# Ledger of designs, part 53: designed miniproteins, single chains, continued (5)

Each design is a single chain, and the fold is of that chain. pLDDT is the mean over its residues in the fold that is shown.

## One batch from the design tools (miniprotein)

Design m17947
Fold by ESMFold2-Fast:
Structure m17947 (fold): chain A 71 residues (1-71)
Amino acid sequence: SLLRRLEEELRRAGVPEEAIELALRAVELAPTDPVKAAALATAAALLAAEEGSDEIALKLLELVERAIAEL
């Protein structure tokens, strides 16, 4: 599934588990609640930057945006 593929890609990129959970929830909500999805994606990126790096946060946003575009 698209969500499983995204989870595996986020984990390989070194995204922290809490940020992965927020990112997956953002993608799931994007079709029905795009504003809440954007807020969750932002929270995931900020957490990834704080616990990892800005590079990991940018990679998270790239992967999330690509997944939403495939919905």
Scores: mean pLDDT 88

Design m17948
Fold by ESMFold2-Fast:
Structure m17948 (fold): chain A 71 residues (1-71)
Amino acid sequence: NLKEEIEKLAERLKEMDADERVRLSVEHGTRLIAAAEAYRLGKEEQAEKALNAPSDTEAFAILAEAVREEM
């Protein structure tokens, strides 16, 4: 259940400092962390795009776009 997994990671990211977030991305994979971070920002559509991205680079590009929209 990818949606449930993303929601759990987004909740954990709220409680973590920057170092813990980096460690989590190494353990769980870059696409999933990018998706969870976008979901945490309230960008559910961007989170789904990041999760389904064909590469880590593209997943981070989607996250960067979500962050820019929030600013």
Scores: mean pLDDT 71

Design m17949
Fold by ESMFold2-Fast:
Structure m17949 (fold): chain A 79 residues (1-79)
Amino acid sequence: MSEETREEFLEYARELARKKAQELGFDEDTINEVVELAERAARAVLKHLEDKGITDPETIRRAVEAAVDAAIDLVKWEK
């Protein structure tokens, strides 16, 4: 995947994580924590998919969404 495409998916992950965390009523510090975790998880997922030669945008988007959901669940278990 291109650097530009990677950054677009990372931006999507950050925006989705912030929106979902806000909808759950998390405070700003917790929202920032979720966004940071989601970005890290999304970076790892994107690298894994690239290493496997997966270029389908829909598959990549679903994997990024799963990474965001995992970050939220992890923070929820800590609270």
Scores: mean pLDDT 82

Design m17950
Fold by ESMFold2-Fast:
Structure m17950 (fold): chain A 81 residues (1-81)
Amino acid sequence: SMSKKALEQLRRKLEEKLKELEAIAKTKSVDETRKEAEKIMRELAREAQRLIVEYNADPKEVANLLAEAQKRAHEIINEHE
């Protein structure tokens, strides 16, 4: 279904952005990493809303993916501190 493909697209983008954040955490300051994490979460939230509206993605599954992304971003920041 288009909804399933939308969730797979969001998952791929989430994994890509978290990998970028981990690379930043290894080379940049904690403050710069936090700013990048905030930017990434805003981008993921916008994409998530688009996928719900345009592709009828399940809002509950989308919310779960965003919660996972936020948790993993915090773990990356904390591991670097």
Scores: mean pLDDT 86

Design m17951
Fold by ESMFold2-Fast:
Structure m17951 (fold): chain A 56 residues (1-56)
Amino acid sequence: GEYREELLRLIGEVLRAIGDVLDAELKGDKEELERAKKELEEAVKKLKELLKLPPP
């Protein structure tokens, strides 16, 4: 089923967003860090929505 493919895609988005947060933190750019954190929150929210379909 398409569930696994969508899951891997969303995991990829989360990992990319984490990388953006770490990059902004290393640069010491607080404004860029805040923007990257929002992107991470959005990516995590999408992943959580997919995972809610079969709740544990």
Scores: mean pLDDT 79

Design m17952
Fold by ESMFold2-Fast:
Structure m17952 (fold): chain A 58 residues (1-58)
Amino acid sequence: SMPKISVARHVSTDGNRDPEQLAELQRLAAEFGEIAGKLLREGVSPEEAGLKLEELRK
């Protein structure tokens, strides 16, 4: 393999973290995914769906 381009995806992930935190993150992702799907089916644009998800996250 040859490094022709810089890695665009820089994800800072801890090597080790509490499994409780991982489980909570997975639960949040599942809830947001379900809500996003409903919004898109109702005809809400992807941009607006993202904003509503951010509102729910806060």
Scores: mean pLDDT 61

Design m17953
Fold by ESMFold2-Fast:
Structure m17953 (fold): chain A 65 residues (1-65)
Amino acid sequence: SELEAKARERLDEVSKRLTEKIKEFNEQMEKEGKKDSKEVAKFIAEVLTELGDEIDRVLAELRRS
C-alpha cells in the first residue's frame, strides 16, 4: 500500500541519517584522538532524540491517513 511505501521511505531516510551521524562522529573522534564517554553519551542522546521524533512523525502521518 501507499502508506507502507511512505513508512519504508521515511525509515530508510532515518537509517541513512543515523549512519551519516555515526560516520561523522567517528571521524571527529579520530581527528581529536580520543573517545570521551561524556561526548559519546551526548551523541547517543542526540541520536535517540532525533530517531524518536522521526518515528513519532511517521506514526502521526499514518494515523491521519
Scores: mean pLDDT 71

Design m17954
Fold by ESMFold2-Fast:
Structure m17954 (fold): chain A 100 residues (1-100)
Amino acid sequence: SLAEKERRGALGAAVEAAILRLKELEKAGEKSELAELLRRIEEKLKKAPKDASAFTPEELRAAAEAARERAEELEREGRDEEEVEALRRAAEEAERLAEE
């Protein structure tokens, strides 16, 4: 269904935001629990997971946080409203999956 395709796209966007956040933390030389969680997401993504079941609730919450932070950054930069709202929806979907 269209809704399932949109949910899959939202999860993908949250995972992409997590990878971007990981690259920022790596560039800063940060060693944190968050950086480790984001690194686990990147490793799992390389194995081409079919759905959210490949990720732990903690990893999904980390991806949701990364998507929210990216949305806030883009909004501050005056970026496209549709891109900002897509990232907010991505964060909401990742958080929803973490609670199921």
Scores: mean pLDDT 78

Design m17955
Fold by ESMFold2-Fast:
Structure m17955 (fold): chain A 75 residues (1-75)
Amino acid sequence: EELKKKVAEATKLLGQAARDIMEGKITKEQADKVIEELRKVAEELKKTGSPEAIQAADGLEKGIEALRKLVESKE
């Protein structure tokens, strides 16, 4: 239950951050803070050791990498 909530909230945060970066609504420093927050969620998911959590963490890490590239492209 808590796992599903964490994944859902992280996914919402990821999507909102991507939109905000594309629309120029947030600074690079603000985007970096979101990336750091998402990385912490991914690490927590991996620490649970469940296959479901590991797969969710992999998905988040791919999303984080996409966000990082998007931030770099807006330089």
Scores: mean pLDDT 79

Design m17956
Fold by ESMFold2-Fast:
Structure m17956 (fold): chain A 82 residues (1-82)
Amino acid sequence: SEIEELKERVRELQRELGELLENKAPAEEIIKKLEELAKALKELAELLLKETTNEADKAALEEGIKKLEEDTKKGIEAIKKA
């Protein structure tokens, strides 16, 4: 399924990001991988939102997406300033 494919991609991107962090990779590579992971997580959350029929769960997912976008932006800005 599209959800299972995105879950697998998220898991792979998390593993790759972890390896970059452990190996103290250049900030540019870490930022790029973090952006890729954030995009995959947003796509997964949007797909889950489409499958969700409960209004409270929809609201929670929409808030989670907004929080993810803000946290990702803040994280990237912090890395760029370091």
Scores: mean pLDDT 79

Design m17957
Fold by ESMFold2-Fast:
Parts: C-alpha cells; structure tokens; sequence
Structure m17957 (fold): chain A 61 residues (1-61)
C-alpha cells in the first residue's frame, strides 16, 4: 500500500526526533489516529521532507 511504502521511507530518515518516532509508532499501531498523523506530517515538513508528508496525506485520504 502507498501508506506502508511512505512509512517505510520515513523510517529511513537519519536522527529522527522523539516526537517523530512516537507519532510513527502510534500511526503504525492505529492508522486512523489523526493526532499521530498530524504530528508525523508536521515533523516531516519541519525536516524538509514535504515529499513524504504529501505521500502520507494522500495515503490517508
């Protein structure tokens, strides 16, 4: 799935923040967790990974 591929690519980001890792784990456990999704997207954008943020948003539509 597109979501699984996006999350796999996100896992390859070096030196992720604690907030990023927590949001990723929460979203992997519950893909409908909108708070975790919002945090993950915000952290991806903060790291300059707008490409992955857009991919995650599309996969969750």
Amino acid sequence: SILAEALERAMRIPNPSVAFRRALMELMGDPTNRAALETLIAELRRMGRDDLAALVEEAMR
Scores: mean pLDDT 77

Design m17958
Fold by ESMFold2-Fast:
Structure m17958 (fold): chain A 68 residues (1-68)
Amino acid sequence: MKSPLVEKLRERAERLLREAKKKGDEDLVRRGERLLREIDETPENPSVGELMRLFAEVVDLEVRLSQL
């Protein structure tokens, strides 16, 4: 089972992808799908740097969605 932190990031990414699909923004949908793939490919014991990168990508997607 993946780290609880990675699981929380995955849940956030899934919610953001659903919102992007609901708003019909194709670019944000592609970004959300890519982010989910990156999270799914993350090892079970990721480095702090890997976690920070994924967190930054989640926040970036949240900011982009808030600007719609």
Scores: mean pLDDT 80

Design m17959
Fold by ESMFold2-Fast:
Structure m17959 (fold): chain A 58 residues (1-58)
Amino acid sequence: VSQEFIDAGVSYVNSIDPATVTDSDLASAQQILDYLKENGMEKDPKVAEAIKKLESLK
């Protein structure tokens, strides 16, 4: 996984506003985080924080 993809994916998840979030936003964020987990990136502190944010939005 490229660093650019990690940074872009984490930025996307972090940009989600809880007041305006849609099911489509949650699905896109989940797909990005699942892809990063499949590539072993869940140990990255930025990815771990993005996962925690997504869980807080559910």
Scores: mean pLDDT 79

Design m17960
Fold by ESMFold2-Fast:
Structure m17960 (fold): chain A 95 residues (1-95)
Amino acid sequence: MLSKEEFEAEVYLALAEIHVAIAKMTIDRKKEKGEKFSEEELKDIERMVKTAIDLANKAIELAKGTKYEEQIVRDAQSIIDEANKILKEAEKLKE
């Protein structure tokens, strides 16, 4: 049975995935249009990435000591890795 902490961890992971998805869509749109990021636009991507990483780490904290810890840690790490990859891709599109 899921505890309250396990439910909360899954909610934080879902929110982290949403932030990563928005950042990725923004980058994909820039690539398709041959456009580059301004400093302000890059700062917005950096904020979305940081929020996703913070949310994923919060999920790990909530899952500690539960039987879902390993699964949540794996999912959170995947989100963190994707978030960092997205940030590097955005930096390559800087003006």
Scores: mean pLDDT 85

Design m17961
Fold by ESMFold2-Fast:
Structure m17961 (fold): chain A 79 residues (1-79)
Amino acid sequence: MPKPKVNYVPPQNETQKILTKIFEEVLGISPVGVKDNFFDLGGDGRLIDKIVEKANKRGIKLTKQDIIDNPTVEGLSKL
């Protein structure tokens, strides 16, 4: 009921830009906004592993727990 769930929030810095692209690649959907919840987009534990791998390869240090606790690009970019 509440909120504009259809409102796309684009990446606002380089880390968010990289993370939104990783989410898009792993989930097979585009666009991914920085406030979009990974699990609401259809993410699961196997896809978390792919995000962790791709993020670390691009110099962004993330763990599976970071994604579980912060399932948005905006949340992850603050770590």
Scores: mean pLDDT 78

Design m17962
Fold by ESMFold2-Fast:
Structure m17962 (fold): chain A 73 residues (1-73)
Amino acid sequence: MAAELAEKAKEHAKKAAEAKLAGDDKAAKEHLAKAVEAVKEALAIAEAEGSEEGRAAVEKAAAEADAYIEKAN
């Protein structure tokens, strides 16, 4: 569950970066907002489950998402 949301966050962050590079700032902001929300939800679920493995997986996906977002800036 949490890992699936983290993967969705990475997909949205990648789409945000691609939209920004294409000059579509509106689409970039929309995908960025979805990426941030998905990371937040994934972290909350991992915390509720008390899974260290789940938290580590979410943190890794969030770091990859951040790399895409930095590319967009």
Scores: mean pLDDT 75

Design m17963
Fold by ESMFold2-Fast:
Structure m17963 (fold): chain A 70 residues (1-70)
Amino acid sequence: EYLEKGKELFEQGKLDEAGKYFLAALSRAERNGDLEGKAEALEGLGKVYEAMGKLDLAKEFYERAKELRE
């Protein structure tokens, strides 16, 4: 739910709201030990920060997501 909502908000250009939903998805995935959900939330955060022009932060989120997928 949080991942899908973040994705919809991102497509609408609502970057701040999208980021909040991806952070909520990340927190939930961390609490549940859901490595796949955690990676997807991190990828979502990477896309948000990339769209905001914060390329160094986007890179860090993408690298963290890749690490979880091995």
Scores: mean pLDDT 85

Design m17964
Fold by ESMFold2-Fast:
Structure m17964 (fold): chain A 74 residues (1-74)
Amino acid sequence: MVEEALERAEALAQRAAEAFRAGDYEAAAALLREAARVLEEAARKTEDPELREELLRAARRARALADQVLAQGA
């Protein structure tokens, strides 16, 4: 269910923010990548083209943020 996937992705993003504040950039990036995977799977299951595009856009943002977070830890 898409709503459940969005809730799960949001929870993962919140955990990523906590890890980032603690200075654990590797954990924060891993959680953001997991959120992206959840969103990508929801996009694959939806028949709504607009919702699919929105989910994929959110997933791309999460992956980009994960890469930025890792760069700060290097």
Scores: mean pLDDT 84

Design m17965
Fold by ESMFold2-Fast:
Formats: sequence, structure tokens, C-alpha cells
Structure m17965 (fold): chain A 56 residues (1-56)
Amino acid sequence: SMLEELVEKALKGVEKLLEESKEAAKIAGDFAVRELEKLDPEAAKRFREKVEELLK
């Protein structure tokens, strides 16, 4: 679905930023979560969990 593709692209964006800066990755991840919550709170929760896992 379009939402699933958007989530995958956002996650890849966070992964790329994490290669350069953990702080930038956190900021981008937080922003993406807030935007996804407006569209689908469940998708946002799953995305947040994956971002938190990446940052550990």
C-alpha cells in the first residue's frame, strides 16, 4: 500500500542519517512518527518501535 511504501522510505531515510549522525536520525525519526500519527496511529507506533531499535 502507499502508506506501507511511505513508512519503508521514511525508515530508510532514518537509517541513512544514522550512518552520519545519531542526533539527526533521532530528529528525523521523531518528525516522521508525528506525521505518520496523523495518517495512521498504529503504523506510527510500529515505525517508532523500529526507529528505537535502530538507535540502540
Scores: mean pLDDT 81

Design m17966
Fold by ESMFold2-Fast:
Structure m17966 (fold): chain A 57 residues (1-57)
Amino acid sequence: PLYRAVAPVPQTSPDELALRVGDRVEVLEEVDERWALARSLATGREGRVPLSALEPV
């Protein structure tokens, strides 16, 4: 499903995906209640993002 970032997400570890507000991502898997594995539509990079920083588009 397609989401957008509503908050900036810094990359604090190598497995995380950095996002800017308004970045579009495809959620590939919900890892747990807090984290999803997502792919950035702008860069094609994959990584973990906090679900709280995302909203459906």
Scores: mean pLDDT 79

Design m17968
Fold by ESMFold2-Fast:
Parts: sequence; structure tokens; C-alpha cells
Structure m17968 (fold): chain A 68 residues (1-68)
Amino acid sequence: GVRADLEAAAAWFSKDPRIKVTRIGDDEIVLTTDGNPTRLTAAALRLIGDFPNLEVSIDGDTITARGK
């Protein structure tokens, strides 16, 4: 479900010190990268591929994942 995907995503990305993970309530997570476009793209693709209950959007150096 959405919560399980958000918890798993937060745990995965929090292991990378170059990615800041911010939780917004119970249905949303925001990833802030260090401005590296390869890292941004890799993180977005991981979210889309591995967390099917999450809708992913990108704005600048941030990725927002939330429940569908």
C-alpha cells in the first residue's frame, strides 16, 4: 500500500547522504538532490519502478512521491 511504499522509499534514499528525505504527513515524501542530474534521474526511476503505489513528480532538483 501507499504507506508501506513511502516507508520503504524513505528508508532506501535516507542511506544516501547526497539525498535529503523529507516526509510530509502520511502520504508524501520529498527527495532533495545535490543538483546532479544523473542522481536525480536515477532516484526518480527507482521510485517509478520499485514503488508502484506512488505518483512521482520532478521540479528542479526535487522529487515528490505521493499516494496515487
Scores: mean pLDDT 81

Design m17969
Fold by ESMFold2-Fast:
Structure m17969 (fold): chain A 67 residues (1-67)
Amino acid sequence: AAATAPSLPGGNPTKDTEKFKEQLKKLVEGLLAEGRLTEAQAKALIAAIDTAKTEAEIGAALQAALA
């Protein structure tokens, strides 16, 4: 099979992760438009968000990218 079935009925990690990624990408683009992020920082953050599979990984990637 090409897909993995979810195992956590209470957390809905797949839906939460996808929604969270979308919101964060929009936030990063907004910060870039405001001049609060450089193009390089925005690209790094978007790549990190896109690569992450869980909210925890997204959080860790953002911490690393913003440090």
Scores: mean pLDDT 70

Design m17970
Fold by ESMFold2-Fast:
Structure m17970 (fold): chain A 50 residues (1-50)
Amino acid sequence: SEIEEEGRRAYRLEQELLKNRDDPEKVARIILEDPYASEKTKERAKKLLE
């Protein structure tokens, strides 16, 4: 289902956050530009940019 695919992509984005923890600004931008990222993930990314 589409919901399952979106969940898997969100999980992969979260793994990228962990890998690039030293550069949270770059990861946040990637997440915000990804149309498949969940709203919760995008909200977390916005907080990282503050």
Scores: mean pLDDT 69

Design m17971
Fold by ESMFold2-Fast:
Structure m17971 (fold): chain A 60 residues (1-60)
Amino acid sequence: DEELEAKVQKVIDEAVELKKKGKEEEAKALVKKFIDEVKAKYGVEAAQKVADKFLEKLSA
């Protein structure tokens, strides 16, 4: 889903910027809220793939 992929990338970029500014709690809240929205709209498997991408991009 191109729309979902674009939204995932936007949220990753926003979370990275928040972490750079020392706003880690806001970054975590943003990521959690987005994953919950993906789970509700696209299902558990889509939410897990999104969570894996966030772990990959934000854990480094």
Scores: mean pLDDT 80

Design m17972
Fold by ESMFold2-Fast:
Structure m17972 (fold): chain A 65 residues (1-65)
Amino acid sequence: MKEKLERVRRILERVKKLLPQLSPEAAAQVKELMEQAWRAIGERDYDRALELAEKALELAEKAVE
């Protein structure tokens, strides 16, 4: 359980570092996914949090020029 939470946090931190390189539109979509992931963490739904964090990372990496 602790390992999944730590993995989600690491992914979200990586996404946060990519945000300054994104367009405003891409950044808004990525931020929304990040907020949903943090909400899932608050609900202790780590599987959903991980899925949302991975989606945010994939979107951010594809949106980088």
Scores: mean pLDDT 82

Design m17973
Fold by ESMFold2-Fast:
Structure m17973 (fold): chain A 96 residues (1-96)
Amino acid sequence: MKEEEEKKKEEAKKEAFELGYEAGRNRLLSRESEEAGKKAEEYEKKVKELIEKYSEYKEELERAYQLGVVFAEAEEALRIMKETAEKIAEESERKK
């Protein structure tokens, strides 16, 4: 593969992942904020424009975007799990 093409593709994939992460994170926040919902839609539009610009990498960019969204959801789930575990540990100490 040509190094220039690989670099361009990797940069576009990284941008698609970041847009997916931001879209996913703002979508989760949209439950509490209308502004977050609007930001999620803006990031979704930006990734669509990116995919149109780099149409030769469409499938890879779509996959990177979806990974970003899933990563944001997983990060939030891990945060909730950590907070829950800390509360359980603290309550166990207080009850003994």
Scores: mean pLDDT 79

Design m17974
Fold by ESMFold2-Fast:
Structure m17974 (fold): chain A 96 residues (1-96)
Amino acid sequence: MAEEYVEKAREAIRRAERALEEGDLEAALEAAREAVRYVGKALEAGADLEEVKELAERALEVAARVYERAKDFELQIEASVVMIAAAVLITSAESL
Protein backbone atom coordinates (compact mmCIF):
# COMPACT_ATOMS: atom_id res chain seq x y z
CA MET A 1 0.00 0.00 0.00
CA ALA A 2 2.69 2.57 0.92
CA GLU A 3 4.53 2.12 -2.42
CA GLU A 4 1.23 2.47 -4.33
CA TYR A 5 0.48 5.80 -2.58
CA VAL A 6 4.04 7.04 -3.28
CA GLU A 7 3.60 6.24 -7.01
CA LYS A 8 0.20 7.98 -7.09
CA ALA A 9 1.69 11.05 -5.37
CA ARG A 10 4.63 11.12 -7.83
CA GLU A 11 2.24 10.90 -10.82
CA ALA A 12 0.09 13.72 -9.38
CA ILE A 13 3.17 15.92 -8.75
CA ARG A 14 4.40 15.40 -12.32
CA ARG A 15 0.95 16.45 -13.59
CA ALA A 16 0.99 19.48 -11.27
CA GLU A 17 4.46 20.57 -12.43
CA ARG A 18 3.45 20.15 -16.09
CA ALA A 19 0.20 22.11 -15.62
CA LEU A 20 2.17 24.90 -13.90
CA GLU A 21 4.59 25.09 -16.87
CA GLU A 22 1.57 25.30 -19.22
CA GLY A 23 0.09 28.15 -17.14
CA ASP A 24 -2.94 26.15 -15.99
CA LEU A 25 -2.95 27.24 -12.35
CA GLU A 26 -6.24 25.51 -11.45
CA ALA A 27 -5.07 22.17 -12.89
CA ALA A 28 -1.68 22.58 -11.16
CA LEU A 29 -3.33 23.20 -7.77
CA GLU A 30 -5.81 20.30 -8.15
CA ALA A 31 -2.94 17.93 -8.98
CA ALA A 32 -0.85 19.28 -6.06
CA ARG A 33 -3.84 18.77 -3.72
CA GLU A 34 -4.17 15.17 -4.98
CA ALA A 35 -0.43 14.66 -4.43
CA VAL A 36 -0.65 15.95 -0.81
CA ARG A 37 -3.56 13.54 -0.18
CA TYR A 38 -1.52 10.57 -1.44
CA VAL A 39 1.63 11.70 0.44
CA GLY A 40 -0.46 11.75 3.65
CA LYS A 41 -1.73 8.22 2.96
CA ALA A 42 1.83 7.07 2.15
CA LEU A 43 3.13 8.51 5.45
CA GLU A 44 0.31 6.77 7.38
CA ALA A 45 1.13 3.49 5.56
CA GLY A 46 4.82 3.67 6.60
CA ALA A 47 6.45 4.92 3.40
CA ASP A 48 10.11 5.98 3.28
CA LEU A 49 10.35 9.32 5.13
CA GLU A 50 12.83 10.80 2.63
CA GLU A 51 10.41 10.06 -0.24
CA VAL A 52 7.50 11.56 1.75
CA LYS A 53 9.55 14.71 2.44
CA GLU A 54 10.70 15.03 -1.21
CA LEU A 55 7.15 14.66 -2.58
CA ALA A 56 5.66 17.05 0.01
CA GLU A 57 8.38 19.65 -0.78
CA ARG A 58 7.59 19.41 -4.52
CA ALA A 59 3.85 19.81 -3.84
CA LEU A 60 4.59 22.82 -1.61
CA GLU A 61 6.65 24.42 -4.42
CA VAL A 62 3.80 23.99 -6.94
CA ALA A 63 1.21 25.43 -4.51
CA ALA A 64 3.50 28.38 -3.67
CA ARG A 65 3.94 29.15 -7.40
CA VAL A 66 0.14 29.01 -7.89
CA TYR A 67 -0.29 31.38 -4.90
CA GLU A 68 2.21 33.88 -6.39
CA ARG A 69 0.71 33.78 -9.91
CA ALA A 70 -3.02 33.57 -9.07
CA LYS A 71 -5.12 36.69 -9.69
CA ASP A 72 -8.25 35.13 -8.14
CA PHE A 73 -8.53 35.43 -4.33
CA GLU A 74 -10.32 32.05 -4.04
CA LEU A 75 -7.47 30.28 -5.88
CA GLN A 76 -4.92 32.03 -3.59
CA ILE A 77 -6.79 30.76 -0.50
CA GLU A 78 -6.97 27.22 -1.94
CA ALA A 79 -3.22 27.34 -2.72
CA SER A 80 -2.41 28.49 0.84
CA VAL A 81 -4.38 25.49 2.25
CA VAL A 82 -2.34 23.07 0.09
CA MET A 83 0.88 24.83 1.20
CA ILE A 84 -0.06 24.37 4.88
CA ALA A 85 -0.93 20.68 4.35
CA ALA A 86 2.39 20.05 2.55
CA ALA A 87 4.36 21.89 5.28
CA VAL A 88 2.69 19.71 7.96
CA LEU A 89 3.70 16.56 6.02
CA ILE A 90 7.33 17.80 5.73
CA THR A 91 7.46 18.50 9.49
CA SER A 92 5.87 15.11 10.29
CA ALA A 93 8.41 13.25 8.11
CA GLU A 94 11.31 15.15 9.77
CA SER A 95 9.93 14.35 13.27
CA LEU A 96 9.78 10.56 12.71
Scores: mean pLDDT 87

Design m17975
Fold by ESMFold2-Fast:
Structure m17975 (fold): chain A 97 residues (1-97)
Amino acid sequence: KKEEIEKKIEEAEKKILEEMDSEEAKELARKALELRLKMIEDPSSWPELKDALKEAAVQLAVLVFGEEREAEIRAELEAVLAASEAELPKNHEAWKK
C-alpha cells in the first residue's frame, strides 16, 4: 500500500510537470512533490516538511493562477495539510505493508 501511494504521487508529479509551460513552475511543482514523497517515506518528518511543502505549493499556484489568489490558496493548502497530518499517524501501520 505504501508503494501504491508513492506511485500515485509520482503519477501526479508527471501530470503536473507535463501541464506546466513555465520552467519555474515545473521546478516548484517538483520540489513540492519531492517533499511529499519524503513525508510518505517517513511520516515522523511531517512537522519539518509541512511548512516547506505549503510554501512550495503556494509559490507554484501563484505562478499558475496569479498573485491575487495567494491568500485563498494558502488557506486551502493549510486545511489540506492539517487533514493529512491527522490521518498519517492513524494509518501508518497499514501503509507499511
Scores: mean pLDDT 60

Design m17976
Fold by ESMFold2-Fast:
Structure m17976 (fold): chain A 63 residues (1-63)
Amino acid sequence: SLVDALEEQIKRQPNDALLYADLADIYADLGDSEKAIEYAQKALELDPNNEKAKRALARAKAV
């Protein structure tokens, strides 16, 4: 799955904010708000201006 591929990539590149932002977006689309928030926060710790992570976080909190 795309999730498994991204998680494997993160194991190789743990400081790539884009990978965490992509996972946050996917989990937000799946309705997994807790995981979406977790990955969005990790992306924002690495890159505070990551717009994809900010959007995923907003979507996950808007229930």
Scores: mean pLDDT 83

Design m17977
Fold by ESMFold2-Fast:
Structure m17977 (fold): chain A 115 residues (1-115)
Amino acid sequence: SLRDAAVVAGYILRLLEEAGVAEVEVEGNTVTVRTRGDARARALLEALGRVLEEAGAARVEREGDTFTITLASDAAAALAASREEALAALDRLSGETQGALHQLLLEAEKLLEEA
């Protein structure tokens, strides 16, 4: 569902923030993500944005190293998701969206482990 995709995305964004490679700000359903020049974080955010737009879960705009993600669901709830909630949301997804978000989650966890 759109909500499940948003929950997985929100958790990924928090992993990038915890890894120190992005700054995350939320206002309503809009999440502003600023990278710190990290090429892996930028590539991950580009891929995440594409997956979310294809799923109809978000509208994504990019200006340099700033990504503006407008979620189709509650952004604050998505960003507050635990790892357990994100994995449960991922399990409720299917097809290409599940595979893509799973891969991006693994990449984000690796960035945090290497931080």
Scores: mean pLDDT 87

Design m17978
Fold by ESMFold2-Fast:
Structure m17978 (fold): chain A 71 residues (1-71)
Amino acid sequence: SALAEAEARAAALNAEAAALLRSGDERLPEANRLAVEAGRAQEEADALRAKAEADAAARAAAEAARRAALE
């Protein structure tokens, strides 16, 4: 899913940035760039998660109303 892809991308970028930071100060600009990209991927994942939660709540409410109508 798009959410899983965004979360995986954020995790991979954060791991790469952390590895570059451990390798030396000369890699700091590249590590900072990757950290910014990871932040954007995380924001995308957070937005997709919020939408999925809202959609799931709406589906649950509709299902509950349908079940109530059948008793």
Scores: mean pLDDT 80

Design m17979
Fold by ESMFold2-Fast:
Structure m17979 (fold): chain A 74 residues (1-74)
Amino acid sequence: SMEEIRREVERLREGLKDPDPDVRLEAALRLAELAREHPEAISEETVEALREVAKNDPDPRVRGAAIVALDAIA
């Protein structure tokens, strides 16, 4: 359901703050997938979190994944 997708987006947004870069990478990649399939489920708070990650994350893989997610949001 859309409500379940929105809850997944909220959990993934928290995952973007994880100390493990592989957890942050997985969160950003899954958010990119959800942004393509269900852009209406991506909250403004999630967009802001992705912008912060794209600009400031120490791992270039995580920054790249966040950029892909932002590009998927029309």
Scores: mean pLDDT 89

Design m17981
Fold by ESMFold2-Fast:
Structure m17981 (fold): chain A 91 residues (1-91)
Amino acid sequence: MFEESAAIEEAAAEAVAEAALAATTPIERTAQAFVALSAVVSGAKKAAGLIARAFVESPHATDEDLRIAATIARNVGDEATAAAAEAALAA
């Protein structure tokens, strides 16, 4: 039961990250950023981290998207994703 619940939560977090990676318009990316921030506040840190990573990996990521991704990643303790976002901003 508990293991199945964890697997479902992980699959849901991955699906949300895929949606964030597919977001190409500023409105869609802003909406995904708010979902990630809500996930941080609600304690769904894995989902928030995956969304931040998806923004860093997106070919459509703007400097604003990367700044948001760095902030979210730091708030969930994903230092690797935060560093990747900062490196992309510096490039």
Scores: mean pLDDT 70

Design m17982
Fold by ESMFold2-Fast:
Structure m17982 (fold): chain A 84 residues (1-84)
Amino acid sequence: MDEGLEYLRLGAVLYSQGKYEEAVEYFEKAIALFEEEIRKGDRSALPPLALALELLAKALEKLGKTEEAKEYRERAREVREEAE
């Protein structure tokens, strides 16, 4: 959990600096870790997974990858609904 949250924080910092390609890399790392925790039964990873997916979508949109961003935004919505 802590490592996933740390990658999420680093990605957000990079995004704020306009380093969108690097932000994407860290958001993808965070997503992979949160998905692993959910597979192991830790549902507390669902809210940070939804946030990571939404931030990844924003970074992809900044890179002109609009269709990919739309897909991740949709996944974030589904995960958010599942978190309840």
Scores: mean pLDDT 86

Design m17983
Fold by ESMFold2-Fast:
Structure m17983 (fold): chain A 65 residues (1-65)
Amino acid sequence: VECTPEDIQTAKEIVERLKLYNEAKALGNEEEAKKHAQEILKLLENANDPACVLKEAQKLLDELA
């Protein structure tokens, strides 16, 4: 199953937001972390295929680790 270009773009946005979320958590900024977590959930909620988005996001995260 191939992700749509829109879902691939959403996965990239989620990865970017997740980096900001982790940075906020490391700094103890709970309000900023919550904001980024809410945006990630909203992106997943609006995705064409949330499972495909999560798979692509995981692949991107693995490449960065």
Scores: mean pLDDT 81

